# Ledger of designs, part 107: designed miniproteins, single chains, continued (3)

Each design is a single chain, and the fold is of that chain. pLDDT is the mean over its residues in the fold that is shown.

## One batch from the design tools (miniprotein)

Design m11712
Fold by ESMFold2-Fast:
Structure m11712 (fold): chain A 68 residues (1-68)
Amino acid sequence: SSMEEAKKLVELAEEHLRLAEASTDKDVRNQHIVQAVSYLREAGDILGDEEWTERQIAELVERVRAAV
């Protein structure tokens, strides 16, 4: 189902966030952040929930800033 597809994309985004937090290389960190945002946007499109998408991206940005 589309809900299962969205869940898989969120799991991929979480994995890339963990990799970004573990990376001290700026380019590698930024690559993982871009991939995480891309997966969250795709999940949000599948869910049709723009508010959820914006909240997830805002939480991602806050989490990344806290890790730097």
Scores: mean pLDDT 83

Design m11713
Fold by ESMFold2-Fast:
Structure m11713 (fold): chain A 83 residues (1-83)
Amino acid sequence: MKQKEQELEQQRKNKYNFYKTSVKNNIFMAEWNAKHHSDEVAKQSKAGAIKSAELAGKYSGDEEEKKKMEKEVEEKYKKALEK
């Protein structure tokens, strides 16, 4: 592989890791705010988690991982609202 392709791959991995971490942080905030009846903030954090999952999927190139992350965000948010 040419050096430039390796550098672009590394940048893609860095962005993937950033957005993957962002999914985790946003869903944690969505769960916390949903449990404390801050519904608007919880919805905003959930939207941020979904957007981060979409971007993580874009940079990983893994459509299945994207769908899995989106499903986990939706499931955790629903569970937080139920309890």
Scores: mean pLDDT 79

Design m11714
Fold by ESMFold2-Fast:
Structure m11714 (fold): chain A 65 residues (1-65)
Amino acid sequence: SMTEEALNHLEVSLENIKEEGVSPEVVDEQLKAIDEFEKELEKKGILNDEVLAKLNEIKDLIKSS
């Protein structure tokens, strides 16, 4: 699905960022981007428990960098 593809793409991007190092400024920008993506999914009525869990995992990954 489009949602699955987008989340997988974000995970790959986050892994690359983690390997290269992330400043606090970049972390904030990435979290904002994910928050906006979550809002769009919610607005479309596509946001289910599995998608929410995966988005939270991605947010935690960014925060742990």
Scores: mean pLDDT 69

Design m11715
Fold by ESMFold2-Fast:
Structure m11715 (fold): chain A 69 residues (1-69)
Amino acid sequence: SAEELAKRMYEASKKHGEPISYEEALAAGRGIVEGVRPPLSGERGEIAREIAEKLREIGDAFEAELKAR
């Protein structure tokens, strides 16, 4: 889940030299999972969707890039 994603991102960043703080890795992982929470209405819903999409894109890109290498 989110904690597993955070651990993988943290481990990967550590192996590549400049480690991301575990706090940031945890926040990113939880942000991805929180992006799946029920949508909100109105402008708030649109903003939440955009944020969730960006967080998932960052997580997916990071994981995909590490696997591709």
Scores: mean pLDDT 61

Design m11716
Fold by ESMFold2-Fast:
Structure m11716 (fold): chain A 71 residues (1-71)
Amino acid sequence: SLEKEAKELEERAKKELEEIEKNKEEVEKAVKEDNSQTVENGLKLREMIKKALEEGSDLFLELVKKKAELL
């Protein structure tokens, strides 16, 4: 039972790490796409900032904050 629970937790941890990596990639894309000053991009950046805060992506969070302020 404990072994099964440990494997399930490991699988969940892997999925969470994949989600964190996806959020980092999305933040990087938003920074690169800063040539578009649309409301849609602004809202997307805000959502990425929120996720980055939750997941502790400090470096990308700082970059996204500066880019969002320029939009």
Scores: mean pLDDT 60

Design m11717
Fold by ESMFold2-Fast:
Structure m11717 (fold): chain A 70 residues (1-70)
Amino acid sequence: LEEYKKESIELLERLVEKAKKYLSKEAQEELDKLFAETKERILAAKSKEEINEIIDEFNEEAGKIVEKDQ
């Protein structure tokens, strides 16, 4: 479980870094805040299923930030 949390956070961090290259400074700040909140949720998660749900929610919210920006 702990290794899965670490790998999940590292994967999302790479996705965030790539996305930020195409976003405004305001959208970058919103995405950074969302990622920070998502990391806390992953670290508190009790199962891989819960982590997968958290990642799905992150992808939905991150998509909204990207879409709203442009």
Scores: mean pLDDT 81

Design m11718
Fold by ESMFold2-Fast:
Structure m11718 (fold): chain A 73 residues (1-73)
Amino acid sequence: SLPSEEELREAAELALEYLKKGDYQKARNVLYSVTGNYGAALHALTKLLEGLEEGDEELAIERAVEAMRKAVE
């Protein structure tokens, strides 16, 4: 079944926490676990990294969720 928006958001939030700790591999693995798609996981990871650089964590999460949802639809 397709992941819910809630599942995608939880994955994005957890991945963001790993990125804050410098654990890029765990962040990517979390995003892959909910998408089953490496391209979607990498795109979402990029959105989280961009948001951290810009200092807007909520926007980073929203952009990552949207990227994953579009790839899974």
Scores: mean pLDDT 85

Design m11719
Fold by ESMFold2-Fast:
Structure m11719 (fold): chain A 98 residues (1-98)
Amino acid sequence: MIKITNDPELIERTGLGPLTLGHAYVILKDDEIVGVLFGGKLRGKITSLEEIPGGIGDTVYFRVHAEEGTATLVVKKSFYDEHKEEIEKELQKLFDKL
């Protein structure tokens, strides 16, 4: 099952902590880090996920747009292709809590 968390220890493990000013989340599947979300605070309904060309290796980048705010999503491409609907559900749950 996919879990999204703002655990500072897990954020540090991604190497993205200095780039986020504390606005970062880690995406886990069965305790494995499969992606990160960072950037602005998001609120309300997801309006679009816009793929950003030029992901490196097995990663894909998305600009996530919500009713209020935008963020960058970085996930393993293989994982995203298999679990797209579950990732979108967990992102929506996160934004509903913010």
Scores: mean pLDDT 71

Design m11720
Fold by ESMFold2-Fast:
Structure m11720 (fold): chain A 79 residues (1-79)
Amino acid sequence: TEEALEEIKRISEETLAKVKELEKQGKPASEIIEVLDKGIEEVERIRAEHPDDLEVNLEAGAVLTGLSTLKVSLRREEE
């Protein structure tokens, strides 16, 4: 439980740090979206491994929503 929550937090922080670095370097939205997709996939995997843990499911849901919102924002900026 605690380990799963720490792992979700770490994945979220590392994914966001990579996104910021790529944005600072002027990388295309498609490359940034790939980083977000990998983060989403890892968080979904942890959530699936802990189906009965309410706290893990809530934290994973929040992180997934945040990362998915960033993907939508990046696609809108390309227009």
Scores: mean pLDDT 82

Design m11721
Fold by ESMFold2-Fast:
Structure m11721 (fold): chain A 78 residues (1-78)
Amino acid sequence: SLLEEALKKIRNAKTLDELKEGAKLLIKGIHETVPDVREATGLSLRVIGIVLDAELTGDLEKAKKELEELAEELLKKV
């Protein structure tokens, strides 16, 4: 699934660009698994915010943890 691929890319990300690729897959996975459009949009905006914070702060490990937790919670609902 896209969520499993996203989680794998996020866990293995060593650069911000690699984290952004995982985040893109996570957003696609959110839209496939979350049937409520408003909830899917809100979760996607949260992913974007986490990535933006990493760009501003350089804190890759914090962003990885937050995206991993979000992906794992979504996988629990599938």
Scores: mean pLDDT 85

Design m11722
Fold by ESMFold2-Fast:
Structure m11722 (fold): chain A 80 residues (1-80)
Amino acid sequence: PLELIERAKRAAGDVEELERLIRELEENESPEVVRRAIGAAAVEAIENKNVETLEYLLELARERNDQELERVLQGALETS
């Protein structure tokens, strides 16, 4: 689902749109696809220093118990 991953990257600049997309993916796609989309949005947010999106994704990583993603996002926020 490359298209869904690209949608997540584009949505990384808008937290409300990203939240909507992630909820849609959680309902319709496998956990693996959702995680890839979240990862792609995280990379985009890190590159653009988008604090709002990084904070949202950090909370999402904690809810999903994704310790690797949580560490990466915490580090990015400390340097933002």
Scores: mean pLDDT 81

Design m11723
Fold by ESMFold2-Fast:
Structure m11723 (fold): chain A 68 residues (1-68)
Amino acid sequence: MKATVEERVVSVEEAEKYMLELAENPDPNVIVLVGILSETTVKVVTVTGDTEEAAKAAAEKVIAEYKK
C-alpha cells in the first residue's frame, strides 16, 4: 500500500481549471488538498494512493506536517 504526494503552487485560475478536470473525471484514489496562500495564489497538493485508504492516510500525514 503506497501513496504519492505532489505539491504545486499555482494561480487561482490554474487551480480552478484543475478542479474542473477532476470533477469531469473523479478518481476515488485521488485526494486533492488546497491551501490559500494569497488572493491570487494557491497551493495544490495531489495525493494518489494504491487504494482509497492509502490516499486518505497520506493526506492526513500532509495535513499534520503543515500544522508544524
Scores: mean pLDDT 77

Design m11724
Fold by ESMFold2-Fast:
Structure m11724 (fold): chain A 69 residues (1-69)
Amino acid sequence: GFSEEGKDPSKVPELVKQLGDPDPAVRIEAARALAFNPEGLLYLELAARYDPHPEVREAAREAIARIRE
């Protein structure tokens, strides 16, 4: 079942900050973690559209798909 409290919303600000990390590997991991936090959906959409690294954009798209399922 869906549970809003079952997602780690307290981690969303930290994960959003990590989406701006200079290391693309950190941004990929942040995008994957945000897949479990629908409050981060807007930030994932921005990463999927505007991130300079194609693997980060793909990770963000996968996370968005997870949230939308």
Scores: mean pLDDT 77

Design m11725
Fold by ESMFold2-Fast:
Structure m11725 (fold): chain A 84 residues (1-84)
Amino acid sequence: SADEARLAALERRLGALHAEYNYAVNNKESTEELRLILEEYRALLAEVDALLAQTTDPKLRARLQALRDEIEDLIAQIESEIAG
């Protein structure tokens, strides 16, 4: 379905963004680079929330909720790192 394809795209974007974040942390990149990554996570969260608002399929909703929770945890982690 279109919603399943959208979820798959969001999952791929999270994977790519997580790799970018891990690279930034391992290479001790600047606070400004971490802020840009944080903005990308927030944009991804907004897209997950938009799809959740449109989807009634219980299996798809469960996957989107898990994705949402993972993104929120990562946002909190990056915010903590930026704050020191």
Scores: mean pLDDT 87

Design m11726
Fold by ESMFold2-Fast:
Structure m11726 (fold): chain A 103 residues (1-103)
Amino acid sequence: SAKERLESLPKVPVEKFLEALDKYIVAHINASGPDATEESKKEFEKTGKELLETLRRTDLSKLSEDSVINLLEHIIEEAEKLGLEDLKEEAERTLEEVKEYYK
């Protein structure tokens, strides 16, 4: 199951998730502004994917369910706005796995 798969992954400290989240927030600002470049959009995709991987490797019991779901929905919306299909698909898969974990 998705829950068993997530639980079996080697875990990183929550601090690593917070570091990845900080990088994502900075990359999102740079990709969403009027000065956004193709390179800033690539950096946003890269940091978004790294955030999703780090989230999968974080003990979800230490995070708020609502905060995690809201974050994943935000990543899906922003990836769609920027035309980043791979990031959107990864975030959608992660959202379904996380929903199964919290059941």
Scores: mean pLDDT 85

Design m11727
Fold by ESMFold2-Fast:
Parts: structure tokens; C-alpha cells; sequence
Structure m11727 (fold): chain A 72 residues (1-72)
């Protein structure tokens, strides 16, 4: 995968995430593209997008756990 293709793919993944797509499915697609990508710059772009999604999901899970502890 070339850098331009990786940038386009990462942008499409970000747009899908913002529209409420399943983050687990998006991460799976990013992992599949990472396996097919040998260019270090393209890999970096995909890794940054994956980490962004994972960070947002970790934040949501932390908030949910805090709310659960307050309700208990």
C-alpha cells in the first residue's frame, strides 16, 4: 500500500468511526491492511489511526466502568 492509499484508507476509517461504525470491525480492517502494507510511512499512518480508535474506545470503557461503580 502506497502512502496516498494509506492516507485515504485512514480517512475513510475515521469517517466511518465518526458515523457510528463498530470500532472492533474498523480495527480488524486496519490490522488486515497493516499485514498487506510494507511501506514504513504507510504503516505509520495506519498505526496512528488504529491507536486513535483504540484510545477513544479505552476512554469510553473507563467512563462506563466509573458509572457502573457509582451505580453499585
Amino acid sequence: MEVEEAEKFAREMAERYNKGADPEELIKELDEKLKETEDPKARKILEIEKERILSLERMREAIDKLEERRLA
Scores: mean pLDDT 79

Design m11728
Fold by ESMFold2-Fast:
Structure m11728 (fold): chain A 94 residues (1-94)
Amino acid sequence: SPLDEIEAAFNALLAALRDPTASPGEILDALVAFMTKVATVRDKLSPEARALLAEAGRLVEEILTTALSPEERAAKVDEAAALFARFLAELRAA
């Protein structure tokens, strides 16, 4: 199902974000794959789901573009993961 494909793509993105050996390109590829799957259910996106997705995307951009300590990076990854989990819950509730 489209939601199962979104969940699989999110899990791949989360694995890349949590892998300290992952390149920025690998993380970006996983993010693009996830966003491509999200686009297939665009009509189900509530304003709340869109806000969660935008905030999670902002955190991923900060992880990719900012020189973070390992502790700061881990905290932002966990925050982004929580926002993506809430986004998926909003999609499944719709």
Scores: mean pLDDT 81

Design m11729
Fold by ESMFold2-Fast:
Formats: C-alpha cells, sequence, structure tokens
Structure m11729 (fold): chain A 105 residues (1-105)
C-alpha cells in the first residue's frame, strides 16, 4: 500500500540522517530503496523470475555509490528484508511475508 511505502521512506530517511547522511542523500537513497521494494514485491508475486533479485541488486549498486558504509548497511538490510518478503509471497507463505514486511518498517 502507498501508506506502507510512505512510512518506510520517512523512517529510512530518518535512520540514514542519524547514520551521518545529508538530508538530500538520505532522501535520494530512500527513494531508491522504496522503488526497489515495490518492484521486488511485484516480482515476488511470481510475475517475473529473478525480477526481485535484479531490482534489489540494481539498487545496491546505486546505493554503494552515494551512501557512507553505515548508511549502506541500513539500506541493504531493508532491501534484504524486501527480498525475504518477495520470496515468501512467491512461495505462498503469507505469514512469513507479513512478518518480513512488518520488520521493513
Amino acid sequence: SSSVLEKLKKNLEKELIKAGESPKVAKQAADIVVKAVSLALISGAGKVPGGAEYAVNKAKEQLKKILNPKGYEIAERKLEIALEAARALAAGNTPAANEALDELL
């Protein structure tokens, strides 16, 4: 839902600023993560084989170029949780998917 993605964006921006990122870089990184999460969840529904992995790896490459090591670690964790949610959805494991989505926020 749009509200979940908006909450993720706000929380991630705050976490990245606390990790030493500028507000501009934190916002850009949060936008990259939210887009990748959206793509991973759609792909994890069985729409595109390997699509979730591709979206996350593309985001990781972009994030490594703009974030400090601590900021990258935070963003990478969110992307890994999104992959876990996508894989659970693809497997039909709704409880595991919901647990991963709750951890994402």
Scores: mean pLDDT 81

Design m11730
Fold by ESMFold2-Fast:
Parts: C-alpha cells; structure tokens; sequence
Structure m11730 (fold): chain A 80 residues (1-80)
C-alpha cells in the first residue's frame, strides 16, 4: 500500500542526508503523478533514472544502499 511505501521511505531516510531525502521526495511525488495519469512505464523509467543518479553520486555506500532500497520499494508499488 502507499502507506507502507511512505513508512519504509521514512525508515531508510534516517540514514540519508537532507539533500538525498529531498531528491527522493521529489522523485516520489513525480512517480505518484505519473501513476495517477496511468503512465506506469514512465514512472518506472523515472525510478531507473534516479537509481542511476544514486549510483553515480558521491553519496556514501551506506546512503546509496538506503536510497536504492527506497527506490526498490517504490518500483514494487508501481508494479502492483
């Protein structure tokens, strides 16, 4: 459910910088908007784009792991 996604995001966000949390929040809102439009393929593309940004970023390995876990949860929600 969406409530479960939000709770998981909050748990993993504890390990993230404020900048990373803000970027995740923006991506989350963008993905939700696309889902509301019925554009699931583009929603998944946005998640993959952010995964790539995380992997290429200068975030710590721990922050990257937390961010990628959040994105995996969001991807699972979109696919349901």
Amino acid sequence: SLEEVEKEIEEYAKDLSMEAVEKIRLTYNEVLELVKEGNYEKALEKIKEFEEEVKKSDLSPEEKEAALKILKILEKYVKE
Scores: mean pLDDT 78

Design m11731
Fold by ESMFold2-Fast:
Structure m11731 (fold): chain A 94 residues (1-94)
Amino acid sequence: SPLEKLIEELEKIRNDESLSAEEKIEKAYEAVEKAKKEAERLNAPQEVLDLLEGALISIRIMRQDLKKGEVSDEELKKGLADLIKTIREELEKI
């Protein structure tokens, strides 16, 4: 499942202490974008595609806030955890 793989990748990114906050955001964006492309290839339901687009928007907002210095590394880790939770909750509905 593209969503199950995405959850595993996002958890690894969130917990990787070798990555900076900026590197975590960029890797998270790449992971979600790959999952969206795979979901599109598999003709996933529109609800899944909308979820993944929403995730990309959330990550773009986190990236912008990080660049402005408006979010701490701790708050970014929480933002990624909240995103993972949202994806898990939608996966359980499918």
Scores: mean pLDDT 83

Design m11732
Fold by ESMFold2-Fast:
Structure m11732 (fold): chain A 57 residues (1-57)
Amino acid sequence: FEEIAKKVGISPKTVREIVKLKELDPSISNKEIAKAVGVSPKTVSKALKLYEEIKKE
């Protein structure tokens, strides 16, 4: 989460909330997550993409 936060420019706490929301409801849109955590949908998209990359290591 800290690696994603540094690359996206948000707090590790925000990254954790983005990931948690997506895991709880996989059908949730990036816009809904962005609204819930207070960032742009583009930021949510970047965070989720980086999380998938790190998860595969």
Scores: mean pLDDT 77

Design m11733
Fold by ESMFold2-Fast:
Structure m11733 (fold): chain A 75 residues (1-75)
Amino acid sequence: MLALLQEIEEAGRAAVAAGEPAPSDEELKELLREAARLQGGEPEDELIQALIDQLDDEQRTYAATALRLALERRK
């Protein structure tokens, strides 16, 4: 999961550098749903909350925003 989110961040930065728009929050939410399916029933809310703190500290804005949106949708 974390490595996947980092790859999403890197893809966004590469797209901006190439003159293309970064992935939207909606696209990141879809990628998070895919990552959640791969985890298969973990206590994902607790895991996601911990990851949000880590990603925010490392300034991974796109991934952190996607995680916040995923948590909101699960309630």
Scores: mean pLDDT 59

Design m11734
Fold by ESMFold2-Fast:
Structure m11734 (fold): chain A 70 residues (1-70)
Amino acid sequence: SHEERIAQYRRDLAAVDSEIAETEKRLAEAQKAGNEKEGTLWHVVLGLLRGAKSFLEMEIAREEEKLAAA
């Protein structure tokens, strides 16, 4: 059902939000340490995670639209 898919995407979104928070912490630590290589890697990871979040938010919106139209 649309409700089951929304629930799954919301669980996935919560997991991604947790990873974003941890990655932001790792990035801040690398920046404080002056570790440019590690900072660059965490920036790339953060970008990928933010992309995944946007995708999940879009999928939730699509499923909510289908639910509203039913």
Scores: mean pLDDT 88

Design m11735
Fold by ESMFold2-Fast:
Structure m11735 (fold): chain A 71 residues (1-71)
Amino acid sequence: ADELVKKANQLHSEGQKLLEQAKKEKNPVVHAGLAIRGIGLNVEAGLLYLEAHKLTGDESYKEKGLKFISS
């Protein structure tokens, strides 16, 4: 569970950096590619938090997982 949470936090951090880079991109194709990748990493991070919830029963992991997926 702790390993899943650490990996999820790393993926979320990477996804947020890509989304921030996308906001600064003037090229619409590059912008779209960065945004899609950033969203994908946030979804993967959310799914790892939902797996951590399944293993631990900790409701805070479920709430965080759903929040990351809905971003």
Scores: mean pLDDT 82

Design m11736
Fold by ESMFold2-Fast:
Structure m11736 (fold): chain A 92 residues (1-92)
Amino acid sequence: MEEEREKLREIYRDYLAKLEQLVKEGKFSDEAIDALRDEAIKRMEEELGPEVAERFRKQLDAIRQIADDLVAIGDEINAEFEKRKEELEKLK
């Protein structure tokens, strides 16, 4: 179990490091993110087996969905802020 947990941590850290590098290089795209995810899942399947890899895939998919939802909410908040800013300018 401890060895399996350390392998999980190593794969996850490698994934995060590569993701951070994509952001720093300005190469942050859906295709690049999906490629990194698939690489991490494949490595996990090879080192820990397909059941662990499937659980990891589902966790990454869930995290991405939450991130997409947060971005959508952020866009809505920004639109509302701009609208209220225009309304405040009219109250002069």
Scores: mean pLDDT 72

Design m11737
Fold by ESMFold2-Fast:
Structure m11737 (fold): chain A 99 residues (1-99)
Amino acid sequence: GPVEQARALLERLRAEPERARELLEEAKKLAEETTDPEALRLVLETAFLALEQRPDDLEVAELALEVGRIVLKRTTDVEVLFEAVALIIRAIGIILENS
């Protein structure tokens, strides 16, 4: 299910930080396909980890921003909504620092 898919993405990113762009594209697709709060939370956690691993990668920051925006639009869970906002703020900060 979507939770297992999201958990697999997070574990793949922990093992293979160099695949952050590819894994964020998969996270973005999963975020568009689910409204499950646990799956969306794990998708956000994957995007936060990508930003931590690659703080100078503008493309990763732009993908993380897009993931946060999609989750914000699709979530019905208030806690997940606040986490999506936090991701958006963090991603914007990185984009501004590298622009």
Scores: mean pLDDT 88

Design m11738
Fold by ESMFold2-Fast:
Structure m11738 (fold): chain A 94 residues (1-94)
Amino acid sequence: NAASAIALLTSAKALASAALAATSNPAASAALNTIVSALDTIIALVNAGDFDTAIDLTDLVIAYLDKQIAKYPSIAATLTSIKALLTSAKALLA
């Protein structure tokens, strides 16, 4: 269900935006800005009905999240929650 996927992606964006507002680490801020921008693109693709491209970009973001979780212990819990939301959103688009 596209509407349910958008709700999960919007929740993931809210978590990323909250973490961005809370962090003073410039490298973590850059990573979170990348995640927020990618989530905006995925939401736009889902709204356009381009589910294949949305799924492909979601897979790239999940791979990126795995790398950032290893790098940033201070936000690892938030990034893990974002990853779970993206995994669930991807399942709804397939």
Scores: mean pLDDT 88

Design m11739
Fold by ESMFold2-Fast:
Structure m11739 (fold): chain A 68 residues (1-68)
Amino acid sequence: SLEEALANIRKALEALEQGDVTTALAALDEALKVAPEELIPLLKEAREHLQRGDVEGARRALREALEK
């Protein structure tokens, strides 16, 4: 559901603020399982940024997803 996706996006952002990339990736994977199709591209972009070590890019994509 959208509510579950948003909760996991918030968890990912909180983890990134604490420098916990592993927890952020896990939260992103959970968000991807429940997100509506409109959010999937932004969440995949965020995950790709984190896999490349681009925390700022991931944070930007996650904030954009929350604004939808």
Scores: mean pLDDT 84

Design m11740
Fold by ESMFold2-Fast:
Structure m11740 (fold): chain A 55 residues (1-55)
Amino acid sequence: EKIEHTAPLKKVKDFIKGAFGIDVSNWTNEEIAKLVEELLGLEAKVEGDKVTLTA
């Protein structure tokens, strides 16, 4: 079973900073996707200004 959630990239960056104390404002989209996968154990894809998470 795979459930996809889409969120604005800015909201994901704000969440990471608030929840984990990591400032990702200077990170590439690819680096942010990798970090999200490592922190949440979810598949992450960043396309433009959107992040898609698959659980």
Scores: mean pLDDT 78

Design m11741
Fold by ESMFold2-Fast:
Structure m11741 (fold): chain A 107 residues (1-107)
Amino acid sequence: SPKDQLLSLLDDFIAEVKKLKSQLKNPEIKKVLDNMIKSVEQIKQDLQNGEDPKHAAIMAIALLATMQMWAHIAYKSGIISEEEYKKIMDVIDTHSARFEQLLQELL
C-alpha cells in the first residue's frame, strides 16, 4: 500500500540519518540531525495514526528542503566543512528524490 511504502521510506531515511550522525563528530550537525530524526519520527507516527500518505510525503519533502537550506547556510558561514556538507547533501538529495517519486505515484 502507499502507506506501507512511505513507512519503509521514512524508516530508511531515519536509518541513514543515524548512520550519518555516527560518522560526523561536529556537535552542531549532531543537534540538527537529532531534530531531523525527531521530526521524521513524528511524520511516521502521524501516518500510523491515519494521516493521508500524500500529506505525509509532502511534509517529509518540506523537512528535507529545510535541511538543504540549513546545510547551504552552515557551509557558507563556516559552521560545517565542505566534506560534511557533501555527505549531508548526498543523503538529503537521495531521499528527497525517493519521496518525490512516491508523491507522483500518489497523485
Scores: mean pLDDT 86

Design m11742
Fold by ESMFold2-Fast:
Structure m11742 (fold): chain A 72 residues (1-72)
Amino acid sequence: MEELRREAERLLEEAREKAAAASEEVARYVALAMDNPEKRAEYAAQAGAIRKAGAAEVAALEKKARELLEKA
């Protein structure tokens, strides 16, 4: 069933794109934390929240892709 494999590949590609976007946002907040020691805790918390949300989104996409591959 070729359609399920193509859908799974699309989801895995989307997961990589989401991971890259989250990584870029995290790096931005990490840089802000380094430049602003007074607000380091705030920026570190934002970076942590973005990393956690991004990881959850990637995991959900990878789970869907895996389920599709199991049915292919």
Scores: mean pLDDT 83

Design m11743
Fold by ESMFold2-Fast:
Structure m11743 (fold): chain A 77 residues (1-77)
Amino acid sequence: DLRKRLEEFKKEVEKAKEEILEALKNKDEKRFNEILEKINKKAVELGEELKEAGDEELLKELFEIVGKFIEFLKSLF
């Protein structure tokens, strides 16, 4: 179920935001980069699966989740 995977990804992004704030507080650049790489890999994988499935609505929801995450990252600098 691609919708369930998108909901799981959304929860992972919310957890990643908290982990990023903690990594920045601790000046842990390695941890910060590991979190970003993990989220990026999952976003790419899910995006490819949604594109193959032709589910334009879920793909739009994925782009919105990613866009909000990028906005969050920009707010940190």
Scores: mean pLDDT 86

Design m11744
Fold by ESMFold2-Fast:
Structure m11744 (fold): chain A 82 residues (1-82)
Amino acid sequence: LKEKIEEMIRSLERPEDVGVLELYMIVNNVPEEEIEREIERAKERVALRLSGRLSAREIGFLLGVSEAEARELIRRARERPE
């Protein structure tokens, strides 16, 4: 399960992939707290990938967050890229 979640996070390319990851974790009874943490990390990864092509406003719209939150996601992803 954790191995599959890690694989899905590494393969994230699109905003829709975040929703697929969240659904997968819900269906497999992953604790809500862990789901929230992994989804936040997934959003950071996707926002960073999209930042080369889309504005923070566009990324915010696609991820269902504000423009300010989208900018914060990109900033956090850049600080912890690994």
Scores: mean pLDDT 76

Design m11745
Fold by ESMFold2-Fast:
Structure m11745 (fold): chain A 89 residues (1-89)
Amino acid sequence: QTIETPIALPKENGTATVSVYLPEDVPVARIKLILTLKSGKEIEAESVFASGKPSTDPRLIKQVLVTATVTRKSEEVAENTIVQAIPVP
């Protein structure tokens, strides 16, 4: 399943952090992050998958913190880019 999360990226080279909620019943080995450039082209962002400690409160959805690194020489990526987070089993 695809999760869309809007993120703000710096205009120069930088790192964006995306927090996504994963259902505990979904087996996930990594999260694939897709960014849409201003040209409409889609690219896969470099990401580090880091699972947070499971919540002890059963009312909270499991949150996984994913850090995506985006290297760019210009404003190739829109400031209000929607990140598509795709769980990979």
Scores: mean pLDDT 54

Design m11746
Fold by ESMFold2-Fast:
Structure m11746 (fold): chain A 88 residues (1-88)
Amino acid sequence: AEAEALAERVVAKVEEELEELRERVEELLREGKPEEARELLEEVEKSLPTVEAHLAAAGGADSPLTLAALERVRRTLEELRERVREAE
């Protein structure tokens, strides 16, 4: 109950932050700043182990909800990395 609600809140927060990251990267690319977009992605990637640890703590290692969220994080970072690479 409370643990499930916590996992849902942590996942929702992570999803919100991913959407904000996507918008920020796309805005930097529209401004012709692919280097700044790359630096932003590198900073986010440095925090990925912390995000993974928080998701695991909230839902447990075998939680489908937190595993799906982690996979979405990795996928979004890969998509944004490719977009920055194409803009170089």
Scores: mean pLDDT 78

Design m11747
Fold by ESMFold2-Fast:
Order: C-alpha cells, then sequence, then structure tokens
Structure m11747 (fold): chain A 73 residues (1-73)
C-alpha cells in the first residue's frame, strides 16, 4: 500500500498531467477538439495502469476532462 505522502503526491501528479493535457490541446488551435478526443481515448485506456487507490480520483479527472473536450468548438 502507498504511504499517505505517496498518495498525495500521486493525486497532484495526475491532476497536473490533466492540466498539461488541456494546455497541449489549447496549443492545437483549430484541431483542439480532434486532438482532445484522441487524448481522452488514450487517458481512458490508461486507467488500468493507474494504481487502484487512485481510480476514483482518476475517474473524477476524466469526467472533468471529458466535459472540457466536449466544450471545445
Amino acid sequence: MLSEEQKERGRKVLEENFELAKKEIEAQGEKAREYGLELLELLRKGRPYVPEEFHEWYDELLERFEKYVESLP
């Protein structure tokens, strides 16, 4: 089992990675939505590789990210 320090660090790293993904999408301009949909699919496929104790947090981040991508023109 991960320590509390490792859990806090892991949660922050996951959140930061999703925020970096949003910035990367924004950088694509007119292709932002297309790129966002591709990243969303990759992030969904990545879920089994996330430690089980972060699955609930990862699912919350995925939901926020999906809503963000759906809001793109």
Scores: mean pLDDT 82

